# Designed miniproteins, single chains, continued (5): the designs that were tried, part 48

Each design is a single chain, and the fold is of that chain. pLDDT is the mean over its residues in the fold that is shown.

## One batch from the design tools (miniprotein)

Design m17754
Fold by ESMFold2-Fast:
Structure m17754 (fold): chain A 66 residues (1-66)
Amino acid sequence: LEEEVKKLEEELKYNPDNADIYTRLGEAYLRLGEFEKALEYFKKALEIDPNNEVAKRLLEIVERRL
């Protein structure tokens, strides 16, 4: 999971406006139990792409854990 986060952070440096990478980072942090970080990444994904259904669903899941 830590390896996945590092890989996604590197991808994000190359593609800073990619909503899918933010969504995947949020999902990785969610799997790590880092709910606050997951929430931040899902919000960023939705700022870039408000119609991202995956980010919307996962954001609601994280909010219920906080």
Scores: mean pLDDT 79

Design m17755
Fold by ESMFold2-Fast:
Structure m17755 (fold): chain A 67 residues (1-67)
Amino acid sequence: LFDRFDADGDGVLDPGELALLLASIGRPVTSAEELAALMARYDTDGDGRLDRAEFRALLADLGVEEK
């Protein structure tokens, strides 16, 4: 799942890629504020992007398992 939206293969997702990914799994963010809150919660490095570990934590909290 992560690899489908990490087109550059750099191991991180920007907020736009995360929003598209969440929409693709039937869990679209409803506002820019919701997206920002998700980024702030899971972006532990504060670089404005999510790595694979941060992304897996987000999916686990949503009740979605990565394949």
Scores: mean pLDDT 71

Design m17756
Fold by ESMFold2-Fast:
Structure m17756 (fold): chain A 123 residues (1-123)
Amino acid sequence: SALEERVNAIFSKIKVDLYLKPSGDTEPLTAEKAIEILNDPNAKPEDKLMVLINLSEWAYVLGDYESAEYFFNLAKDLVKSTPSSEFSEELKNFVKAKSIYYKELGNEYLAKQFQELYDLLTK
């Protein structure tokens, strides 16, 4: 699928570990596990959102702007369709921290995308 191709391409190029928890206290996320979570209708919305924001961020960092936009749009759609109470305060603070971080780096695109996600998470 287009989703699997995009996920595998990102994981083949990154040299950093990605995590499902903002704290990083879990095992590193694999491409296979990311695809499993995104395709599972019973996966926790918080886990899906963590996968989607990690994929969108790293796609952008790698210069894959089409995959970045694809995964950010999926993340926004997920947040719009899910009650705010399904997302932890830790996750909301993580997204806010990312928007501040990228604003300070002068990365206007990532700063804006994370700010839009934070605004949706806190409605």
Scores: mean pLDDT 89

Design m17757
Fold by ESMFold2-Fast:
Structure m17757 (fold): chain A 93 residues (1-93)
Amino acid sequence: KALASHQRALELAQQIGDKNGEATSLNNIGNVYKSLGQLEEALKAHQRALEIYQEIGDKNGEATSLNNIGNVYKSLGQLEEALKAHERAALIR
């Protein structure tokens, strides 16, 4: 829905080296893909966001990304993967 705006935010964050902005934009892009039923694209975007948050040590961003991944797996009918993602998010404080 707002995909173009989030893509532009991602490009800007990448240009200036804003890793937190890059990861946040990837989660927003993933949420748009999920709302469009593009679940594989959503999963990839959230996984990229998770990797960046882990690299920079942002535990809140890591937990948010894991919950988003869990919600995508639930939409895919992969309930065990969804449960594992939500459990990992719950352990991050």
Scores: mean pLDDT 87

Design m17758
Fold by ESMFold2-Fast:
Structure m17758 (fold): chain A 55 residues (1-55)
Amino acid sequence: LAAQIQADYQAYVDAAKKRLEAEKNGDTKSAEEWKKKRDQYLADIQAAGRALAAA
């Protein structure tokens, strides 16, 4: 559980970094895709935290 949250957090950070890189290059499509992935990882982390609190 903790290891998965750690992995999801790393993926979230990487996705945010990729989004900024795409924005710097003017690639709005890639920036949108990375923003979506970033938001998904954040949601997964929050869901895992709620499941942990419920157990």
Scores: mean pLDDT 78

Design m17759
Fold by ESMFold2-Fast:
Structure m17759 (fold): chain A 64 residues (1-64)
Amino acid sequence: MEEALELIEEAEELLKEGRFEEAMELLDKVSDIGARLAAEGRIEEAEEVGKRVQELLKKYGLKP
């Protein structure tokens, strides 16, 4: 969870700088963490990670 949140914050800073490719690479890593959390039965944490990624993408007009 915490690792994913840190990567989301880094991705948002990259998006603010217009570094979209690097930001998307970090969001791919966040998605991997979310999948791992779900596989461990940590569904609420996985959903929170997914929600934050979706909110960030919407904020910057990006689609998943």
Scores: mean pLDDT 80

Design m17760
Fold by ESMFold2-Fast:
Structure m17760 (fold): chain A 63 residues (1-63)
Amino acid sequence: SSLLEEAERLAREAGRAAREGRLEEAIKLYDQSAKLARESGTTHGEILAALAERERARLREQL
């Protein structure tokens, strides 16, 4: 679905931002990814949302 594709794109951008030390931007991107992944209503979306939320929580500990 287009929602799942966008969620995957946002997750990739979040990963790049995190590697570059842009933690606040990465957290926002993971949040958006998780929301769109859940809206997709797919099993893949549920897995992606859980992974994005886990990464967001990990990054918040570094702030």
Scores: mean pLDDT 87

Design m17761
Fold by ESMFold2-Fast:
Structure m17761 (fold): chain A 85 residues (1-85)
Amino acid sequence: EEREVLLVKKKVEGDKAVLEILDENLNRIGEVVLSKEEADKFLEEGGELEATIEGKKWKVTVLEGFEITIDGKKLKAAKAIATEL
């Protein structure tokens, strides 16, 4: 199975960043914890990672990075395709 998902960098703590995985209705369905540097590079340059979404393992392929503004704050985001493993 294949799904279109949104990755959003919402939380940064120390040297780690949390990328939230959102569905088309902006519901949180998973997360990935990366280093700040890896998260920024992944959202800007793309790539593949494995994530657990709703208890299953998926391969997430980033397609295109962009910025979104939520409540006056600019957040880094990317469109991605998740493929069930």
Scores: mean pLDDT 77

Design m17762
Fold by ESMFold2-Fast:
Structure m17762 (fold): chain A 102 residues (1-102)
Amino acid sequence: MEEARKLYELGKKYREQGKYEEAAKYYSKAIELFEKYDPNSPELGRTLLNLADSLINLGKYEEAQEYVDRALELAQTIPDEITQSMLIIGASVGRVSIKKKL
């Protein structure tokens, strides 16, 4: 999954620069690869939340909610309690941000 991880890091780099459209594009590509090769990975969960954050910054709240919900569903499949809790917290923050705008 080296390619998916590279796309994730590229998405993070664009997000840090405030380039949310580019960030969303690369996160979406990373998600496709993680879903194909490692569908229960913590890396997929983090990528889903970072895509949702980028979409919130672009005003795409309904689309962001879908990715937040997917990250919450994925968190239930992750046995690592710390990683699971971090994903649940991230998703909860995303939901609150979306509700304030909808």
Scores: mean pLDDT 80

Design m17763
Fold by ESMFold2-Fast:
Structure m17763 (fold): chain A 65 residues (1-65)
Amino acid sequence: SMEELRKELLRLIGEILRIIGEIFDLELELEKDPENEELKEELERLKKKLEELKKKMEELEEKLK
């Protein structure tokens, strides 16, 4: 149903916002330690996950039209 799709969309938005917050925190830590390769790798991993979640969100938004 459209209501179930809207609930899924809200859940995805919540996850996206959570990951954006984690990315922001890691970018701040990386500014303090710009040569930290582990922070760079974690940041790349989260950015990749964020893009995947955004893609799923767009697919759900198209289904709601």
Scores: mean pLDDT 84

Design m17764
Fold by ESMFold2-Fast:
Structure m17764 (fold): chain A 97 residues (1-97)
Amino acid sequence: DPRMRKSLERQRLGRKLAEESDRALEEARRRLDAGADPLAVGEELLNLPNNDVRSRGRTLLRLAAESPDDAAAVARWRALEEQTRRDLALVREDRLR
């Protein structure tokens, strides 16, 4: 079935993209925890091919522009990232039931 074959290919690509997103975002968090410039980290995320990662990078750049200092920008971005991770974990748990 051509539909089944395309569905399996989409699932495989989706998993690969999710793993690449998770690695890029974890690396970004580690660098920000080490005191990296949020503007530099946000720019690097924008240059990655993944749309989700680029969206998170744009959010970081916006927060850096709107916040009074880098620490405030990083704290707000991390709060949004933690919220997203919690929401995704709940959705995944409901789907695995």
Scores: mean pLDDT 78

Design m17765
Fold by ESMFold2-Fast:
Structure m17765 (fold): chain A 84 residues (1-84)
Amino acid sequence: MAAKEKAEEYLRGAEDAVRGLKEGASELASLSPEKRKAATDYALRLVEGLAEEAVKASGTEEARKRAEELIREAKEVVKEILEK
């Protein structure tokens, strides 16, 4: 029970971080290249860390797939921000 609730909390945190990247994409793209890289690196590390903790907490295939999807989505958004 507690482990599954913890995993859901971490996944929600990762989803919120990805949403923040998407909502802030235009603002981040307007930053200098150095600030843009620093901000996107920070956000990507946050998503990856939360996703890893979710998988560790529940150990389920469902949690693993969701974590992998969130990491891929974050990487795609970061790539788009850095290429603009």
Scores: mean pLDDT 82

Design m17766
Fold by ESMFold2-Fast:
Structure m17766 (fold): chain A 68 residues (1-68)
Amino acid sequence: MSCTLTPINETTVTLSCSVDGTLILPDGTKIPVSGEIELSVSDVLHATLVLPDGTEINIADSATVVIS
């Protein structure tokens, strides 16, 4: 699987993953991921994606940054 981060500005990115899952933010907030979502850079750098099978992925270590 792969995740892509597309910068919108210095504080905001779009996260797009090839699979659906649940994103867990550093404060414990859970966000369902289906398609593209907008997140702050600080939130995404500390977020964990949990797949339906229970696999955990650190977004900062696994995402590809795309510059538009």
Scores: mean pLDDT 73

Design m17767
Fold by ESMFold2-Fast:
Structure m17767 (fold): chain A 74 residues (1-74)
Amino acid sequence: MSLEEQKRSVLAVLIQEMAARAVAAGIPTAAIQRMASELVDVADENLDKPLEEFKAILEAKAEELMAALLAELA
């Protein structure tokens, strides 16, 4: 698997995991779609980074976005 393929795989798995968590928390589909779109944008901005840094950036952004969506439900 190429480095680009590995990065796309990391993004796909992360989106799947975050979407599952969001659905379980009762977050609306439109908000989940916005979160996925933002993660894709962040991934595209960081394709030049090493894999470990790329993964760390995406994981941090995913948790930030999830925390914001959960705060909107409170």
Scores: mean pLDDT 83

Design m17768
Fold by ESMFold2-Fast:
Formats: structure tokens, sequence, C-alpha cells
Structure m17768 (fold): chain A 78 residues (1-78)
């Protein structure tokens, strides 16, 4: 279902975000920025699919905010 796909993408986003944090801790800022941008893309795609599936507005907003947060983290490292 669309919601199951959204959940998988959100999980992927979280995994990428955590990898980005680890890269940042090691001083691998270029790798961290790439991982945060990939996380943002996954969260944005998850938000779109969740909205299409009729998920609560709070759920969609949470995914959109996660995407924005990851984009900001990536931008701060460039």
Amino acid sequence: SLMEEAERLAEKGTELHNKGLEAKKKGDYEEAAKLFREAARKYREAARLAREAGAPAETVAGLELAAIGNEIEAELLE
C-alpha cells in the first residue's frame, strides 16, 4: 500500500540521517551533507505518499519537517 511504502521511505530517511550524524561526528562533512540530503529526499517522498494515502495532517507535517531539517543540516556543512 501507499502507506507501507511511505513508512519504508521514512525508515530509510531515519537510517540515512543517523549515518549522516555519524559522518559529521567523524569530521566527514562532505559525506554527512550527502547523507542528510538523501535523508531529506526520502522523507519528502514519504510525506507525499502519506498524504496520498490519507494519513493524518500531523503525520505528513512531521515527515515534511524532517525533510526540511535534514536539508538545513546539509546546507550548514557546505
Scores: mean pLDDT 91

Design m17770
Fold by ESMFold2-Fast:
Structure m17770 (fold): chain A 82 residues (1-82)
Amino acid sequence: MEERIERAAEELARKFGLPVEHVRAALEAGLAAARAEGRISAATREAIRAALEAAGVEVTPELLDALLAAVAEILEEERRAE
């Protein structure tokens, strides 16, 4: 849900010192890719990476792993809510 994504984006933006809007776009891209495949895959990682690079954000392994973990957590919450 949008509010849950916004909260995750705010927490990650604060942790990594990035603009919230850029982190939110990366989370939304990752979630869209993961939902399309019904799982987290290489496509999820590439979607996150592409969104960050488009925003001019330096893509580090730690940032990618944190965003992937957030996507996994949101998807797990959605699956448990149904």
Scores: mean pLDDT 82

Design m17771
Fold by ESMFold2-Fast:
Structure m17771 (fold): chain A 71 residues (1-71)
Amino acid sequence: VSSEQLKAIIENALYAIGVSNFQISTIDETTFVVVTDETVDLETLKKSLSYYGVEADIEQNGNQITIKVIN
């Protein structure tokens, strides 16, 4: 899976859980940073990503959410 495909999956996962306003930055082939002022439940996001076939470690620092794809 390409980084562009992973980014698209992350965007779809965020929309699926009701997050409508965010910016995604690609750090490397498997690491992404999401910036949003919306409240995001990280457990729900992780489950949404798993629904799309992506396993990831997720951490939040302020309005930044770091997503590291594992598989």
Scores: mean pLDDT 83

Design m17772
Fold by ESMFold2-Fast:
Parts: structure tokens; C-alpha cells; sequence
Structure m17772 (fold): chain A 67 residues (1-67)
């Protein structure tokens, strides 16, 4: 599924950046990535850019993805 693919990309990007994410944090990030892409009318070619930007934001403040 699209969600599974986005989660896999997030996990791979996090591993490359030596960033530790819980399963819940990966799920939250995947939801935020997909919502941003839909809101901005972005396609699959933009996935990497959105994912890396969201991971950078998460690294600075993980609370942005918590309720």
C-alpha cells in the first residue's frame, strides 16, 4: 500500500540519519507526509523531499508529531 511504502522510506531515511523512531512516530510522520502531499497537490516524485524535511523538523522538535 502507499502507506507501507511511505513508512519504509521514512525508516530508511531515519536509519541513514542515525535517528531512532518508534513505530508510532513512523506512523505519525507517514500520516503527516501524506496529508502534506495531498494538501499541496504533490506526487510521488516529491516524496523524498517531503520525508527529509519532516525528519529534519522531527529531529529539532519531536513534540510537533505528538498530541
Amino acid sequence: SLMDRVRALIRSAARLQQLTLSDAEVDRLAEEVLREMERRGLGPRDWAGVIFRRLAEFRRDPSLFRE
Scores: mean pLDDT 77

Design m17774
Fold by ESMFold2-Fast:
Structure m17774 (fold): chain A 100 residues (1-100)
Amino acid sequence: AISLNNIGNVYQSLGNYEEALKYYEQALEIYQKLGDKRGEAISLNNIGNVYQSLGNYEEALKYYLQAREIYANLGDKDGLERLQSSALSTIDELHKLQEL
């Protein structure tokens, strides 16, 4: 599953968001089946990043909040800090949309 997230990261870097999403969703499914909560949170965060890149900020927030809950339950401070930066950026973009 870690290799699927890495492949997704390559596609995201290339701007191929649809392909990135497919690989992240496959990684998520595998981690969920294995009960790997940290892998699940990483995959959810990556899916959130794809939706943010697509301008779908409301969907991005849903995935970030799911990842945040898992990181918080695991006590993963590094995961929470990385997620906070992404979530704050997404909230700023949603705030701009409310000004329209």
Scores: mean pLDDT 79

Design m17775
Fold by ESMFold2-Fast:
Structure m17775 (fold): chain A 80 residues (1-80)
Amino acid sequence: SEAEVQDHVQKLKTGIEENNDATILDAAFALEEIIEKDPSLAAGLANEFEKLAAEAREQKRDSLADYLLELADRAREKAA
């Protein structure tokens, strides 16, 4: 559901703010499972990952930005 996506996006944002790799990976895994079951949510999630990647890039967190762009690309593939 859209509510589940928003809950896990919030967990992802918290993990990013806390620089907690386990939290980031857990949230990302849950989000990918959600869009696998409901691809209609994938385009919105891809937009969110791209936004978070741009924010990470501005903060010079290049490895995080690259990871978030990989997540965005996979979500775009599910949306197509």
Scores: mean pLDDT 87

Design m17776
Fold by ESMFold2-Fast:
Structure m17776 (fold): chain A 71 residues (1-71)
Amino acid sequence: NIEENLEKALEHFEKYGKEKKDAGTFFNLGRIYEKRGDLERAKEYYKKALELDPSNKVIQKELEKVEKQLE
């Protein structure tokens, strides 16, 4: 059950992200929200990840992709 697995992963990474607050964690949260179709939350987490790692072109590209989808 893919949806149930995504839900469990989201809960795990939400708790992890609140405590660890690193770019990789925020990037993973953004990807989980994007897979669930919550593009607004995906954008927020990609922005947080990019603030912690501004030179990361992968995060930048994912953020731009999500922003374009929200237009």
Scores: mean pLDDT 74

Design m17777
Fold by ESMFold2-Fast:
Structure m17777 (fold): chain A 60 residues (1-60)
Amino acid sequence: MSKEELKLEMKELLEKALEVFSLEEIEKITKRLEEALKLPKEEQLKVLKEVKDEIEAKEK
């Protein structure tokens, strides 16, 4: 995944998260995604998947 593709996916995840999470939860998700950008690619993808799974669980 390119850096531009990663940023686009993060933006889409944050937009979805804003619909289902509180502002406090959004701040935690944003921090996790920012920290993920400093990690190796494999760990970045893992964090993105974890955030997606959390959003899906909330959308029930």
Scores: mean pLDDT 76

Design m17778
Fold by ESMFold2-Fast:
Structure m17778 (fold): chain A 66 residues (1-66)
Amino acid sequence: PVPPVPLTPEQIELLKKIDEEVFEAFRLIVDALHRLALSRGEDPATVAAERDRILKTIEEEEKKLK
């Protein structure tokens, strides 16, 4: 197993901030892609279900960091 790298409090806070920003960016990308799918005439119910599934996956991955 890979041993944990010793981090300073500043590095830990920076990594947490980066992780939160990354997950927020993923949510924005997902929203943009699904809005584009709707504008292309994709079925709204299918688009909504797909969006919710992806967003739930992002939320679950984010929770693993907490």
Scores: mean pLDDT 76

Design m17780
Fold by ESMFold2-Fast:
Structure m17780 (fold): chain A 76 residues (1-76)
Amino acid sequence: SEIEAVREQAALARALSNSLVGADVTAGLQQAQKAVQQLTQLGKQSPDPKVRQTALQGAQELQASVDRTVAAVNAA
């Protein structure tokens, strides 16, 4: 299912974002920002309203994880 694939991608990207510390932070943040852009685009362009909703929710959750990771790095 496209909806399940979007959920799995968002969950993986969120997990990667939350695990970012030390040397991998920059590369992982870039990957997470890319995923946010892709999910946001899917949320705006998908003809399926459930895919749009799931993608936008995933983008929001991933952005929040990125913001937490950036805050943690800046506090170090």
Scores: mean pLDDT 72

Design m17781
Fold by ESMFold2-Fast:
Structure m17781 (fold): chain A 70 residues (1-70)
Amino acid sequence: SLREQRRQAFLELVEEQAKELKKRVAELKAKLEAGELTPEEYAKQLLEAFAEAAQELGEREERARAELDA
């Protein structure tokens, strides 16, 4: 059913976004360990990455929903 397809598509988007977020977190951690970021700057950029990931997930979910309705 379309409902099942939408749910599955959303779960796949969540998994993809989680992988992208993990990559961003790893990059920020590498910069922190290299002394390019202070712990405070690391925390701020980490929160920014989480907020951006949530926004991107919402946008991707809306797009996937529109495609399934076509």
Scores: mean pLDDT 79

Design m17782
Fold by ESMFold2-Fast:
Structure m17782 (fold): chain A 92 residues (1-92)
Amino acid sequence: AAPDIEARSDSLSELTPEQLRAALAAAAERAVAFVRKLAEAGELELAREAAERARAEFDELVALTPAEMQAEARAAAARAAEEMERILREAE
């Protein structure tokens, strides 16, 4: 399935650095919310799969970010991954 990115573009490479940053933030927020909903529903295996897919999407978006913003993008991605991991631990 295609990643859940709210910023519409013909391709991610056509986004400005600011739009890429916004897309990463939106993807992180959606992924965390989705993992939380699955965990609350008791669908722990689906929640883990969603978290794994989200991490792959974050890595791809970070790779598209300009070098001068990459550290900030990586920090945002790491924070989202940590929050998803916390949700999964609390749901067990």
Scores: mean pLDDT 77

Design m17783
Fold by ESMFold2-Fast:
Structure m17783 (fold): chain A 70 residues (1-70)
Amino acid sequence: TKEAEEAYEQGVRLMGKGELDKAIEYFKKAIELDPNFATAYHNLGEVLTILGRDEEAREYFAKAKELNPS
């Protein structure tokens, strides 16, 4: 929905500014609003990897791949 897309866009902007903890909150918001939002799961994984939270990142990457297997 529009609200999920807006949350995702805010996450992307915050990620670009290095506001990584805020980016995580917005990507989680996007996933809460649209549980099939593969790109939001993938970007959440990327931010978590940057923060050294590799085990959490791996789970989100797996979910993104499941939702969009190519």
Scores: mean pLDDT 84

Design m17784
Fold by ESMFold2-Fast:
Structure m17784 (fold): chain A 86 residues (1-86)
Amino acid sequence: MEYYKKGVKALKEGKYEEAVEYFRKALEEEGEENVEALVNLGEALYHLGKYEEAIEVYERALELDPENRLARLLLEKAKEALKAKA
């Protein structure tokens, strides 16, 4: 998973725009059902202040894996950030 690995590296380095691009490419090449890529994409979008987009990808992750505790916690965090921004 070349794009996923590049995305994780970019996310760790605080390169959130690059992380978003790599995770989107990972989802295109490796399937839209990649829960790990969706969760990390949401985190990168959250750090960019794109809370509505982050919410959408976390909700998609939870559709695929309803028991994913991390995705649920991050979804709640993104919803609270969106309310504070509004």
Scores: mean pLDDT 83

Design m17785
Fold by ESMFold2-Fast:
Structure m17785 (fold): chain A 78 residues (1-78)
Amino acid sequence: MLDGGDAIKLAKEGTATEEDVVEAARDLGLSEEQIETALEAYKRYGGSGGAAAAVALASGLSKEEALKGAEKAGKLYG
């Protein structure tokens, strides 16, 4: 069976739910608009894309750069 660390990694790699992405974005202190951008990335590119967008936005990157990173994460991790 996968341990807790592997389960978290798999969630980021494509098993994360919409709720998981929204909760992570809130924990990172994102604004309402930034949370919507992370959710858009989740809907387009899956859980890994949503997570990548949330992290990029929390790092001060633009919405355009966050969505670009999400697309790459979605292609790599599904």
Scores: mean pLDDT 69

Design m17786
Fold by ESMFold2-Fast:
Structure m17786 (fold): chain A 106 residues (1-106)
Amino acid sequence: GAEEVRRLVDEAGRRLDSLFEQAKKDVEKNPLIGLGTAKEAQAELASRAAEINKLADDYEKETGTPEAKQEAEEIRARVDALTQRGNDRVAEIEKLAKKKIEELKK
């Protein structure tokens, strides 16, 4: 049902937070490794988003009610918000990596 799909959205959000915190730590060790971690996080988020959107589409089609359509639209909106947050986090890691690269130029 919709609750299972919403749980996957929450899990994706927690995974996103964990991966980008790891990317920030990786930047301190090596900015290129941190950028790699951020790109891997973005790819995992894209994969999870595609899976969740498919499950929301399937739920809407199988249930066939206006309520299911609204719940699916709300889930897709949450996935779009997570995707935007992921893009913002990649930009943050890119800025941190640039600063670290400048610090390492001696």
Scores: mean pLDDT 87

Design m17787
Fold by ESMFold2-Fast:
Structure m17787 (fold): chain A 81 residues (1-81)
Amino acid sequence: SSARREQLLLRVTALLAEAGARAGLPREDLQALARAAAKAIFDESLSDEEVIARLEALAKERLPELAEELTAGIRAVFAAL
């Protein structure tokens, strides 16, 4: 549902923003992460597992030191919604 995707975006972007701030990413990079996450979450052709896989790949590329923690957090968000 649209409401579920909006909640997924809110919670996932909060996790990415916290991790990005911990890694010292500038505002432009945090905004790019949020846009990439939104693109994956609102892609109606993707299953939840495919969205999680894309978000995991994004975390590994942009926040490699925090990717395991982020992937676990993202999975927990999807399981709760």
Scores: mean pLDDT 86

Design m17788
Fold by ESMFold2-Fast:
Structure m17788 (fold): chain A 72 residues (1-72)
Amino acid sequence: DIDRGIADILLAMGNLALEKGDYETAVELYRKAVELDPDNPAAWEGLATAYEKLGKKEEADRWRQKAEEVRR
């Protein structure tokens, strides 16, 4: 399960970028993570948080909703 493994690494890197305040890099890494593993709500939540930190509330709300849908 190469795609899922790579998605997990990208998610971890995105989380690190968020922690460092590199929100644009976090968005890029989380976007790649959801592309490879769209069924992982953690990556969608990370994407929502990164957009919120960038002041993009509309995008943040959209991706947060997507994370909730994926959790079902």
Scores: mean pLDDT 84

Design m17789
Fold by ESMFold2-Fast:
Structure m17789 (fold): chain A 55 residues (1-55)
Amino acid sequence: MEWTDEQIEEIKRLLKELLNLSDEEAEKAVENLKEQGLSPEEAIERLKKLLESSK
C-alpha cells in the first residue's frame, strides 16, 4: 500500500493532536499503521472520528 507524504503528514498531525505525541512517536505510530495493513485513507478517517469524539 503506497502512502504519500501528504497522507503521512496528515496522519502524524492527527496522532499528535489526539495523543499529544512527539514527532518521533507519531512517526513510529505511522509505521505501526502501515504494518497493520491499514490504507492511508482508512487511517485518516479513523483518527478524524476519534478526534471528533474527544471534543
Scores: mean pLDDT 78

